# Designed miniproteins, single chains, continued (2), part 113

Each design is a single chain, and the fold is of that chain. pLDDT is the mean over its residues in the fold that is shown.

## One batch from the design tools (miniprotein)

Design m7939
Fold by ESMFold2-Fast:
Structure m7939 (fold): chain A 103 residues (1-103)
Amino acid sequence: MGVELTLERVGELDPEGRELLEEFLKRVEEKYKELEEERKKIEETYKDDKKKKFELEVAIGVAEVALAVGLTVTTRLLAQGRLEEAREEWERLYKVAEEALKK
């Protein structure tokens, strides 16, 4: 998941940056659980429509990648003391993940 690497990095941040990163991690964990449930529903619903199943699974994969990139970029910005830019970049990538779930 990359969460372990992000948590390791949290130990090096100031208290404000750590609190902000913990909030981002919580949002990622919640979204990943949502995406796993969605993937299971797609597997069951489109078992006989392999093309549609593949298209929807690709959309979930794009959302997962956007969240992973979001954590990587925001952790780097927080490590540099760039808290405002970290918030903006996180919200941007989280929105990309949400939009990727649109058919």
Scores: mean pLDDT 74

Design m7940
Fold by ESMFold2-Fast:
Order: structure tokens, then sequence, then C-alpha cells
Structure m7940 (fold): chain A 78 residues (1-78)
């Protein structure tokens, strides 16, 4: 599950990198929001790897929400 979410983050990071190569000034706020969401997703996934059984589901859910936020922002930019 963590590995699947990490793959989703990596795919979104690649999509965002492509957007950044041709971004306009108007795109910058959404790009920054997407980057922040992806950083939050990675941080939560990293914490989940060493978390207690009780905390792990919460961290994974936080990562999923961050991934969904990033995906929505990236879709708006594409």
Amino acid sequence: EIEELEKRVAELEERLARIQKNMTPEDKPLVEEARFALRQARANLDLAKTATPEQKPVLIENARRAIEDAERLIEKLE
C-alpha cells in the first residue's frame, strides 16, 4: 500500500515537472500548492514506514488526501 502511494506521488511529481517547464506566471500559485501537497504526501508516507500500528492508518489516510489534492491541482494545470 505505501509502495503504491509512493508510485502515485512519483508519477504526479513527473507530471508537475513537465508543467513547470512551460508554466506561465498565472500557473505559479497552483504549481506551488501542488508541490506543497506532494511534499506533505511524501512526509506522511515516510512517517508511516516507522509508525505504530495505531498511527499508520492515519498517516496513510493523510498521504492519500494530499495525493488527491495534488492530482486535482495538476489536472487543472493540464
Scores: mean pLDDT 84

Design m7941
Fold by ESMFold2-Fast:
Structure m7941 (fold): chain A 64 residues (1-64)
Amino acid sequence: MSIEELLEFLKKLSVEELRQFAIDLINNDKTLSEQEKQALTETVRQTTDKDVLLDIIESIYRRS
């Protein structure tokens, strides 16, 4: 699945489902330090806006 197809799929998910997806993506990223993972996970947990969550997910995906 391309990033564009993934984002279209993610737009259909609830905020809680997007948070879980983002946290899983962050935890599986091998380029992030443990401190960076903790900071991003906290940001995701505090975010209720779907567009902001999608931006976070896209940013992590485009890092590699």
Scores: mean pLDDT 79

Design m7942
Fold by ESMFold2-Fast:
Structure m7942 (fold): chain A 110 residues (1-110)
Amino acid sequence: SEIEKLLKEIAEKVGELAELMIEGLPEEKELFELWLENFKKQLEYILNDKSLSNQEKIEEIESIAESIKKLIDWFIKKNADNPELVKKAEELRKEIEELVKKLIELLKKE
């Protein structure tokens, strides 16, 4: 499905973010790997929850997206002395935001 394709693309971009964060803070590798796994599971649980309306799923997805944005903003602040890492993090933030927007648009059409 289009939703499954977008979920895969989001998971791939979040994986790139986790890898970038491990490069910036290698001592936190296990924490970032756990965070990525929990994020993937949470997104899948929301989308597969038949008790939630599409509007409720959108609200939950927007909440998760806001959490990712805050995490990226925190990482950027911690690495402000590394402009190359900041640029990559900002690019990944934009890519993830656009994929999440596409996912929300698909849910609105169903």
Scores: mean pLDDT 82

Design m7943
Fold by ESMFold2-Fast:
Structure m7943 (fold): chain A 91 residues (1-91)
Amino acid sequence: SAASRQKMLELSKTSVEAQIHIVMAESLRKINAMLDAKEPKEKIIEEVEKTIKKLEEIIENSDLPEEEKERLRKLLEEVKKELLKYIEEQE
């Protein structure tokens, strides 16, 4: 039924958002540890790139509608921009 399809979509969206949150939280902890260890910025940027790639894969492998995937892709572009800015502003 239409109601069952809607509930499955809502569950898929919630699951994807939870996965994104977990990956982002883990990545931020790792990036902060790398900054504290004074690792080269190039290595920290590589970690950001790996995180964004992982998030893109979560979105692409999801059952979300294309409109929602496009919204999340735009959000990832902003997240990447903010993370790179944060790294550049450290020391």
Scores: mean pLDDT 81

Design m7944
Fold by ESMFold2-Fast:
Structure m7944 (fold): chain A 91 residues (1-91)
Amino acid sequence: MDLVLELEILEGMLLIVGGLAKLLGGSDETFIKILEKIQGRLVDLAREAGVLDLISDDLKAAQDALKKGDIETAIDHLLAAIDRAIEALRS
């Protein structure tokens, strides 16, 4: 399986979720649950790719934002984590 392709798919999903959250003008429990699943998949992919340590700070920041219900901040940190993982795998 192409780990870069899987990360790009997660990035696309995350951007769609972010767009929908903005369109609705707020956050709800459904978006939090979706973001938790995206984060879980990102952790699994990053572990398989050997880049988990490179994104650990971004993942922690995203988890902290999700605990506060801050959807926008959580998405920003997850996007940063995915971008770092992709760059590391392309290097």
Scores: mean pLDDT 82

Design m7945
Fold by ESMFold2-Fast:
Structure m7945 (fold): chain A 109 residues (1-109)
Amino acid sequence: MTEEEREREVAKLREKAAELKALAEEVKASDRALGLAKVALYMELPWELAEKILRKELSPEEIRELATLVVERARERHPEWSDEEVERAREELERLLAEEHGLEVLPRP
């Protein structure tokens, strides 16, 4: 990746992070909800998912799918993480998302 491409991607992420902060203020989201939405943004997930986190519009099934997608992308960036560390991160992210939405975590498969 060139330095110019990296600078453009960083600028886009900063712009989108500012948009998320503005939306969080509009919908009166918690700092934790904003943090979770930023994680989705930094993992290059669709803006719609980050917006749903702030608006508390995710279903329990969407929360599980989102947590799985985030940790899969994080693992691609951190191949040194063990399977156990990845699964713990997924469970924690799913729990935090469920708590922010006022939902219960789905039963373990």
Scores: mean pLDDT 78

Design m7946
Fold by ESMFold2-Fast:
Order: C-alpha cells, then structure tokens, then sequence
Structure m7946 (fold): chain A 78 residues (1-78)
C-alpha cells in the first residue's frame, strides 16, 4: 500500500526533524503525495525520489543548525 508507505516515511521524518521550516515542508510534500496516490497517478518510484530529495534538504538544514550552535558557543566565550 503506497499510502501506508508514505505515512510511515512521513512519521519517521517528523520524528527526526526538529526544525519548524522542515516540518512544514514535510507536511506539504506528504499532503501532495497522499493526494496524488489517492488519484492513482504516482508510482512508488516517484515517492522514493521525493523522499530522497527531502532527506537531502533536511540534512542541509541540520548542518546549518549545527553551524549556528557552534557560532553561539563561540559568542558565549567572548
């Protein structure tokens, strides 16, 4: 079931994401994919491609957050 696959993926991503902008992006992609699946116009291959793209975007946001935390630590030492 493609719908269940997407739901499980979305829940997992939501658990791993504490950045509000990424959470909102996840919801938008999830809602769009669910709508397409209900119309029977999206293959599992398409879902996997969207998942991969979002995972890369989340990783970039996590790196940026880590850099911001490092900057905060540096500022505390001043």
Amino acid sequence: DNLKFVDEWYQQQLKDTDVPSNQERLKKIYDRIVDIIKRRSMTREDILKEKRKLEDEIREALIKKAEEELRKKRELRK
Scores: mean pLDDT 69

Design m7947
Fold by ESMFold2-Fast:
Structure m7947 (fold): chain A 75 residues (1-75)
Amino acid sequence: SMNDVFKLTTEDGKSFTGDLSEAISIGLRALGITPKGNDYLTVLQAMQGLREVGESVTVTVSGKKITIELVGRRE
């Protein structure tokens, strides 16, 4: 949902917090990751799979592990 707020964290301690659109457009680059190929789709599907606040998933994009957590909802 566009009202969901996610926190993305790398193993080296970088983090980004934002909605789905912000995470896809600027979040990966803010974490020092240059997205390529299916990286955006991988992150999008991971975020869409989170249903409850406090749920998290770890995905690998461009050889880096990112933990994605649903941290809140704006509605």
Scores: mean pLDDT 82

Design m7948
Fold by ESMFold2-Fast:
Structure m7948 (fold): chain A 91 residues (1-91)
Amino acid sequence: SDFERGLELIREAARKAKEAVPETGPLMEEAVRLAEEAARSGDPKLAVQANSKIHEATRKVLELADPATAREIGSLLLEGAVLLQRGLAKS
């Protein structure tokens, strides 16, 4: 499903972000937790909260990681977020 694909991409992005910029770890863990809860409950408010934490973590990655790594992580997060929103819209 779109929820499962979106979660997988967000988890992969979180893993890469933690490896490249350990300071993003807590933000990414919170984002993954909120995204999982949004997928489970279908609550769009949790998806908004997850996206907020993702955005904050992405800013830190852009500041601290090399541009190629930041673009890769950002691409995975954007695709994951789109799939989660698509899943919610169909539910």
Scores: mean pLDDT 79

Design m7949
Fold by ESMFold2-Fast:
Structure m7949 (fold): chain A 83 residues (1-83)
Amino acid sequence: MIEYPEDLSEKAKKILQEALELSKFASEVNLKVKTEQELIKALDSLKHGVMLARKGLPGEETVGPENSVVFDPLEQPKLSSEL
């Protein structure tokens, strides 16, 4: 039993739930192959974004991402020391 920050975890759950609902809707509507794949791609992109955001959250393990190879921008990280 782990307690997560309500503000962060709540938004993450909402986004993920919306993505799941859209995925269910697409399957239930029985869309055409191409249209369905396009919708799935959009949902996968959204879901992937949420998973990346959760990488810093304690709830990441609960979601269980596939350990996909992802690259972070790291163009300007939060560094305290700078010369």
Scores: mean pLDDT 51

Design m7950
Fold by ESMFold2-Fast:
Structure m7950 (fold): chain A 87 residues (1-87)
Amino acid sequence: KAEELVKKALEAIKKGDLEAAKEHLLEALRELGVWERMTEAEREEAEAQIDKVVEALTLAIKLVEGKASLPSLTEETLERIKAFLEK
């Protein structure tokens, strides 16, 4: 079931629905029982990391699939993509 939630998150990213993607990823963590074992500070960090991952994956998908024209990319955004894809 957690795998299904991750798949839904990726589909939401492809559609550009970043909020739905974040919600699906957080729900996957809850389904795995990870979220309930985390402290409040760890949950805040996980939410911040999920936000960054969703944004990086959204840009990578748009660049690869050509779903939308990206008129400009900032150096900061490209560095975020590289950081998450190279690790």
Scores: mean pLDDT 61

Design m7951
Fold by ESMFold2-Fast:
Structure m7951 (fold): chain A 84 residues (1-84)
Amino acid sequence: SLRDVMRQFYKAVIALQDQLMALRRQTGLSQAQVDAMYQREVDALMARLQREHGLSETQATHIRAMVEMYAGDPIKLEELIDKE
């Protein structure tokens, strides 16, 4: 379901953010390098989920925007997912 895809994307984004923060601390990568890695990985993840679940471009864009906007407030994100 769209809700399950949104939860999967959210969990993957949080895990990626944690991994990149750890990598930055260990390697001294610049913010620009970390941002480029994040954008590439998030784009690849969304493309994979879109293909696996048959999401439209509008649905994929909506999921990405919602998760990125509310990643810091998981309770509110879950409430919004449940109202879809």
Scores: mean pLDDT 77

Design m7952
Fold by ESMFold2-Fast:
Structure m7952 (fold): chain A 93 residues (1-93)
Amino acid sequence: SLEEKAEELKKKAAALPPGSEERAQAYLNYGEALFQLGKYEEAKKYYQEAVKENPESELTPQALLNRAMALKQLGKDEEAEEDYQKAKELALS
């Protein structure tokens, strides 16, 4: 189930080295599972953790795009647009 997958992803992220690409990916995957469960505030949090874990990562534009989607679900349309624009800029650089 999605709930079982979310719990597994959470445990995997906690076991990975801080600052690693693998941990950034694990936070991104966990945030996505939370988003699918309708836990938008928690999803937003873990997308932020993915960005903080490795800001220079190729994963950062995707994490920002995913955070924008969570922000939109929370009714924070202006903040969502800011993340969309930043993700677009990073993808073109």
Scores: mean pLDDT 85

Design m7953
Fold by ESMFold2-Fast:
Structure m7953 (fold): chain A 72 residues (1-72)
Amino acid sequence: MKEVVSAVAEKEFKYKEVKVIGTAVVESDKDTEATLTQVYETKEGTVTVTVKIKRTKDGTVTFSFEEGELKK
């Protein structure tokens, strides 16, 4: 999961040299939904990405990503 989230964030937000330095679970319903906050160290600075994960009853997992403020 962590590796998949990092790969999608790199593709969506175009950051270079991304290293995940922190992960916090903000909200979790173990059966259907989770909200994660990940802190990425990039070549441009540090950015926080909020990841919403939803699992549907048919077993499909969907991800949505919100880019936070880039901090140098």
Scores: mean pLDDT 64

Design m7954
Fold by ESMFold2-Fast:
Structure m7954 (fold): chain A 65 residues (1-65)
Amino acid sequence: SQERLDAERRRVLEAMIASYKETGADQEVLDELRNLLTQGQAKPEVQRLVDTALRNSRRVQQARA
């Protein structure tokens, strides 16, 4: 369902923000991830980064199932 997909996307975004914050990542990337989480808008390269993380998460879940 859309609700489940939105919850998964939000969880991945929150995890990425936390991880990047701890590793001292580029502040511009952190701001774009936060914008995507709160406003649904980010640069295409940041959107691709999140889509890649979601795809990888799904592959791991499929392998465990």
Scores: mean pLDDT 71

Design m7955
Fold by ESMFold2-Fast:
Structure m7955 (fold): chain A 96 residues (1-96)
Amino acid sequence: MKEVKEEKEKVEKEGKEKIEELEKKAEEAERLAEEYKEEAERLKEEGGDASRYAGKAILYVGYQTEKELYEREKEKVEEETKKKVEELEKKLKELE
């Protein structure tokens, strides 16, 4: 009983911490993507060679992709944590 309850609390805590970390990383990547997108648009409007804004556009795409990867990993962690918690709750019900 106590051991299963302690494992459940550990799983919930570790899951929450990982989710919060991934959410912060996704938010940071989104902010950087937006900044580089704005810089690329500004450089494009100022005219000149495509190379002037290409670097900023690549960084925008890179950070946008990084955000999407962190969001997908967050969803995976949420699903795995939920499944583990449900399994532990089922064991607790069987033990009373």
Scores: mean pLDDT 82

Design m7956
Fold by ESMFold2-Fast:
Structure m7956 (fold): chain A 82 residues (1-82)
Amino acid sequence: SAMAEREKAIKELDKLKEQIKELAEKYKAGEISKEEFYEKVQQLHEQMAELVHRHKDDAEFQAHAKELLGEIQKLLGEVEAS
């Protein structure tokens, strides 16, 4: 069903956001280089873009994705400021 597909897609987006958060913590801890951090973040952004494109006609999913991408942008801005 459309509802079940949306729920699964939202969970996948949330998982990708958590992976970016984990990468930010590893970068702040000095466990990965700046280059490795941005390379991996770019790969995760590409996966998010694929999910957003796949669900382009789902307005509720698009709204959730927009909010989540805004949270990621804020997180990455905080990393750059550190």
Scores: mean pLDDT 85

Design m7957
Fold by ESMFold2-Fast:
Structure m7957 (fold): chain A 85 residues (1-85)
Amino acid sequence: MKEELIEELREVIKKAAKRLVASDLDQPTLNRQIGALLRLIGVEIELKYNRLDKDVAFQALQDALDQGLITQEEYDKLRKMIEKL
């Protein structure tokens, strides 16, 4: 389960970064989405080191969804996988 979640997080992060690079965002929106992306990377790192706080992870996912960085489908999938840890 942990390894599968790391792979899914990496794919979501990769897709989010590609969407961000392909976007023409205003500076405030860009800064918020960069912050959300960095928080998702933090979740992957903490998970790899067995240090992940589920509440912190859920907050990072919610922020990424609210900022439009990830899709509802990506959010739902990652949330369910984190809940099973």
Scores: mean pLDDT 86

Design m7958
Fold by ESMFold2-Fast:
Order: sequence, then structure tokens, then C-alpha cells
Structure m7958 (fold): chain A 78 residues (1-78)
Amino acid sequence: MVEELRALSEELAAQSDAPVAEAIRAFTEFAVALLRGDKEAARKAAEELIELLESLINDPEEAAEARERWREYAEAAL
């Protein structure tokens, strides 16, 4: 399952523009860490994913609100 998820993620990333490809890879690392029960790796991957997604939001206030919400969701998933 984990290996299959990574393979699918790489295929999707290869078909995507760089910003979307980076987000796909970051999300996959977060999912893989969760599936392996590695909470520290999952937290790190979640922070990297949130940082990438935040960079795609043009409004700084909206970006800050989204960041806090995503951090809360990531912590709840751990």
C-alpha cells in the first residue's frame, strides 16, 4: 500500500506543473508517515505541505487562517 501510494503520487507529480507536483509529493509523505505511525515525520511533512499550500494563497490574512486550520487538522489526525 505505502509503495503503491508513492508510485501513484510520482505518476501524478510527473503529469503536473512544478508547484502542484511539490504539493502532491508533500501530501504523499504526510500520508505515508501517518500510515507508518511515525508521528514526528507526519508532523514535519504536514508543516512542509502547509507551507507549500500557503505559498499558493495571494491574500496573507487568508493564508494565515488556512495555515492555523490545517495545523489543527494535522494535529487531530496524529
Scores: mean pLDDT 74

Design m7959
Fold by ESMFold2-Fast:
Structure m7959 (fold): chain A 81 residues (1-81)
Amino acid sequence: SPALAEAQALLDRIKQILDELKSKGKDLSDEELRKMILTVVGHLIGLIGLDFEQQTPEMEAILQQAKQLFHQIQAEVDKIK
């Protein structure tokens, strides 16, 4: 499904941001951290919209994974502050 492919791409982008945050950590500026957070929130909103429209178990699973990744991103950001 095109919607599942779009959702997977959004999830993969969130994972890339978490991986970059873990690898660069304290080397990231406050501006870079803000941009990463805003980008992740935008991708989460996109996933919520896709889940609302499709309402499939596969879509819901992607959204749940994205929410878990977002909690991990928040924890990594808190370590850098």
Scores: mean pLDDT 85

Design m7960
Fold by ESMFold2-Fast:
Structure m7960 (fold): chain A 65 residues (1-65)
Amino acid sequence: SAKIEESKRFAAELGRELLERFEEEARKELEELKKQPKTPENERRYIIALGILGYSLEEAKKILE
């Protein structure tokens, strides 16, 4: 039981580190995209980056307005 809880904590720590990396990459992507023209491809990239940061599709579309 204790060993299972240790494994769960390790998995949660690893998942948190991966999420932090994804969030950092998403923030960098958003800063880069702000310097680019609003093309359909760049808007799609923007929506994906906002999704990684926890925004819903509806919220991301409103931010792009």
Scores: mean pLDDT 79

Design m7961
Fold by ESMFold2-Fast:
Structure m7961 (fold): chain A 99 residues (1-99)
Amino acid sequence: MEEAKEKAIKALNEALDTISRLSKTVSPEDEIILAVAQIGLAVALNTVRKAKSKDEVAEALEFAARILEQAADRVTNPQARKALREMAEKLRKLAEEIK
């Protein structure tokens, strides 16, 4: 359980750091999309911290992956789109590993 939470927290923080870096290089319109994704990731991170089961940790990661996929579909910057999709895939794989 603790290992599952630690892995999830680390992955979500890495995703937040990546979005923060991308925000400095994109258009103002894409920056707003990334800001909304950051809020979603922060919600997922809080959910992981409060999780009482591995299923709850996995569900929070799957939620975060969906938020990143939605952001990827909306951003116009190709580098940001690729990074968002790669992060979403990583979170989905981690969710499956934790189950």
Scores: mean pLDDT 88

Design m7962
Fold by ESMFold2-Fast:
Structure m7962 (fold): chain A 109 residues (1-109)
Amino acid sequence: SMKEEKEKKIEEKLKELDKEAQEEAEKIKKLIEEILKKMGEIPEEVKKELEEKVKTLTAKRIGEAIILLGEKLGNEKLIEIGKEIKELAGKDLERVSELIREASRLYEE
């Protein structure tokens, strides 16, 4: 069925986007760790603030990527999930993670 093939391709592309977003988040995290290490005397509270800001920005970028994918594939559910991820970025990172997993498992049944 062409519909089943299309659903599989959407799932594969969502998994690739999730992986790329995770890899980018890890690169940003390592860069921040290097900066903090070189500056030596940065208070722990500032370090925590930077980590939370990076998580929020990463989640917003993931949401934007999922919206773009949904628009290009004509999938309204992906657009809706991406919009919800952007809205919850910095407010509920656990729910953002669940939404990313839901997008990646779209059509798993």
Scores: mean pLDDT 70

Design m7963
Fold by ESMFold2-Fast:
Structure m7963 (fold): chain A 86 residues (1-86)
Amino acid sequence: SEEARRALEEAKRRLEAGDGRGAAEAALRAAAALSKSPNLGAQMAAGVAALAAAVGRVVGDEAGGARLAIEQLEKALEADESGKPA
């Protein structure tokens, strides 16, 4: 949870700074941390976030991929911290 929160905050800061690649890398670290959540909804949202970041790289829109990943990671973190099954 704490590692995921820190990585998500880093992703947001890098995206605001115009560093789409760095934002995507930070988002992937947050997704990796949340993939270890006991909450299935958090794991699924983290998986979607990782896919968004990967697709963004393939299509040459790393900032767009990172933005979509950040949205999914915020949902994943909420599910992880709620302690409820998704």
Scores: mean pLDDT 82

Design m7964
Fold by ESMFold2-Fast:
Structure m7964 (fold): chain A 99 residues (1-99)
Amino acid sequence: MKEEAEKLLKETVEYAEKAAKESETEGMKGSFLELARKTRKTVEELLKAGDYEGAIKAAKEGKEKVEKMEKNKKVHEEVVLYTAESLREIGREVDEELE
């Protein structure tokens, strides 16, 4: 049970670090790394308290949060990039017509 919690924590941290490395924006990289740090701290605190079931649950919840963030990341980065480019183009046209 302690070994399962430690294994799940390692998998969660590695997953978050990989997602951070593959992220196009510094903000997303920071979010994944912060999630990894928070999950590690929570799991380590529970392991020190002898709450192995709580540690396993915290590690699983951390992994689910990384998976949800990664799934949303690609959609968010794609939409933000296209929207930012579209808004810059529209902004230039408006500024040229108003000047």
Scores: mean pLDDT 71

Design m7965
Fold by ESMFold2-Fast:
Structure m7965 (fold): chain A 100 residues (1-100)
Amino acid sequence: SKLEEFEKEASKKADEMAKAGVSEKEAIEFALEVAKKYLELKDYESAALGIGTVIMHLLLAGKEEEAEKIKEEFLKNSDEEAKKEIEKQLELVKENLKKM
């Protein structure tokens, strides 16, 4: 399927980036590109997980304004099913931050 082909290529690219030691900005941009592709393929759970991971990373780094902008942009451009999965993942991020 297109989803399986995408996941294989994304996984390979992620491994290459990890070995190359790319910047935090490049890693975040790649993660957001992957999340957008999951939304296009209607894998809302994988998209939400990716978005939540980026937001958690930014919040831990003290980049609250950047995290909020990313959250708003994805919610604005998502259908109702995607929004539900994103909000669910953001609640998990909130709970994880409380435990740290």
Scores: mean pLDDT 79

Design m7966
Fold by ESMFold2-Fast:
Order: C-alpha cells, then structure tokens, then sequence
Structure m7966 (fold): chain A 78 residues (1-78)
C-alpha cells in the first residue's frame, strides 16, 4: 500500500473504534513516524501493517480508558 492508503486505513480504523478527532490526529502523527521508520528499515507490507495495528490498538486502548472514566463520572452526576 502507498503511505496515503496506510494513513487513510488507520484513520478509518480509529474512527470505527470511536476515537475522538484529537486522538485520531495524534495517532496519524505516530503512524507517519512508524511508516518512515519502516521504509528506512525496508520492512515488508505485513510487517508495516503489524506495526500500524500496534499503534492503533495502543491509541484505542488509551481512548477507551478515558471514555469509560468519563461515562462513570457522568453517571455519578446524572
């Protein structure tokens, strides 16, 4: 895949996972850095995809923890 396709894929995956736009922007910056490093190392497409999945899963995990905390606080107030 081309770099733009990887970025679009990561954005779509993050959106489907319910990441807020601010978190998606931060994730895309991390994905760009990971792609530059992977290109420098000459990684194959499956290896690049594995690294990107790792970045997305990390961002989703962080965002889910934040969203769950927010929902608990809202339920206590309402």
Amino acid sequence: MEREEYLEWARELARKAGLPEERIEELLAAVEEALEEAEREGLSEPEIVARLIGEVLRAVGDALEEELRRRREEEELR
Scores: mean pLDDT 74

Design m7967
Fold by ESMFold2-Fast:
Structure m7967 (fold): chain A 74 residues (1-74)
Amino acid sequence: SEATLQAIVAALEEGLEELKKAESVEEAVGQVLRAIGDALDIALRAGEPLSLLGHPEVQAAQKRLIEELKKIAE
């Protein structure tokens, strides 16, 4: 469903915004784990986690989140 896809993307984008405010690597990792956990919970509740998590928009949002974490960890 489009609403479920948008909810997953929103959870990852919210995580990215919180990640940019992180003052430490530990805080940054915590925000990434929270965002991924929220996205996974939404996908599991929808009953099609592989299809939803494999969607290009979700993959792009996950990639942005991980790239930002790498910048903070450097």
Scores: mean pLDDT 83

Design m7968
Fold by ESMFold2-Fast:
Structure m7968 (fold): chain A 62 residues (1-62)
Amino acid sequence: MEPYTISGLREAIEKGYPKEVIDEAIERLEKALDEQSKNITDPAEKERYERARKELEELRKK
């Protein structure tokens, strides 16, 4: 199951999905956020994407 959001990703981790599956999902989300944030000019949206990337990095370390 591919999580669409960070919340979905947290649920998968809590449920005990394999680390390799979680890592792949994180990589995909990071890539998508990185590409989207490059074209965002609204400061509020930029901060939201930055927070999302930070949260993904923390999930990856855990």
Scores: mean pLDDT 71

Design m7969
Fold by ESMFold2-Fast:
Structure m7969 (fold): chain A 80 residues (1-80)
Amino acid sequence: MKAAVEAFREAVEGILAGRPESEINALIEKAAEEVHKVKEEARERWEEVKALSPQLRELAREGRVEEALELLLEAVEKVA
């Protein structure tokens, strides 16, 4: 779970840094692989984290990285 969150955080930071989409996609795939290593309960928690993706992208687009990371961490804490 935490490793998946870290990989997703790196993907958001990569978007803000203007990194190639291929690098960002690799980080997202890494997060998905970490989710595949965990039990169904952690998968359900990951679905809630994934549901924040549109909001995280909007916050990142606005340069509000800190708020995006806080939102992600709050969601993980609520379902951890």
Scores: mean pLDDT 65

Design m7970
Fold by ESMFold2-Fast:
Structure m7970 (fold): chain A 97 residues (1-97)
Amino acid sequence: MALSEKQREAVAVRLATAPKVLAALSPTHRALTDAVYAKHEAFLREVVRRVAPDASDEQIDTLSRLVAANLVPVLLEGTEHEKEFMARLVLLSYPLA
């Protein structure tokens, strides 16, 4: 789907900030992120590739891990529709923290 200019800017900000956000995770949050990413890697990578088709494979991995870190409970307990919706929301919204 075509992204708006604001959504495209949000993705660029997420790409720029994701490595620092991931490096700042607590050991517990990192362990949970790694566990949910291992189970949902193909799904998360597909969502990220659709939102950021020009991103490198390394950038796709980084953004997919960022989505996993933000959505641990949704990825464990949510419906498939909730997982897709929330993953897109994380990628397309501006980070405030």
Scores: mean pLDDT 78

Design m7971
Fold by ESMFold2-Fast:
Parts: C-alpha cells; structure tokens; sequence
Structure m7971 (fold): chain A 84 residues (1-84)
C-alpha cells in the first residue's frame, strides 16, 4: 500500500527530527487513506500528524489531529463490537 509506505517514511523522518518531511509524508498518506476508505491507515496518518505537531510544540494543531484520530478509532471500535 502506498499510504502504508508513506506512513513508514513519516515515522522515519519524525524519528530523525525532520518535522517538515514527516508532515509531508503523513499528509500524503492521509489523503490516500481517505480516498481509498482505509480507516485504519487514516487513523495511523492522523496519529502521525498529532505526534509531529506535539514535537513541534504546536499543541492546538496536535489537539485537532488527536481528536480526529480518536473519532476514527471510536468508529472502528464500534463497528468491531457490533460484528461480535
């Protein structure tokens, strides 16, 4: 998956402290995940964006991405529980 590879690149650049490249890769992954309807990859990309903004000290944007990631996680949990 292209989105999965972009998430891996985002994580690599985040670990290296290259926050601008990490944001670029996570944003691209988010767009692809949303277009493909892959909610798991969408959640991972949003968590990545949250972590980058947290490391940059941009707590307002970190909160926005955290809340979006939680919304996706809750929807996935709800669907999983309803299928059990």
Amino acid sequence: SEAKKLIELGKEYLEKGDYDKALEYYRKALEIARRSGDRNLEELALEGLYRVYLKKGDYEKAKEYWERAIDIAVERLKEAVEKV
Scores: mean pLDDT 85

Design m7972
Fold by ESMFold2-Fast:
Structure m7972 (fold): chain A 68 residues (1-68)
Amino acid sequence: SAAAKAAAAAGQATRDGADALRAATGKEPELEAVHLDKTTGTLRITAGDRTVTVSVDLMAGTVTVTRS
């Protein structure tokens, strides 16, 4: 289903983002849930001055990843 694919993609994006930040900064990333409801969630991953934000919409089946 689209929701199951979005959930799996969000989980993978979170792992990839954490790994990338660890490699880029040499620091262990911190994970923070910025927003969470029944069908949507936003997770912020931070290490040093770098951030990866993962947003998921289970109803739309979409995952958005932003790097800064």
Scores: mean pLDDT 84

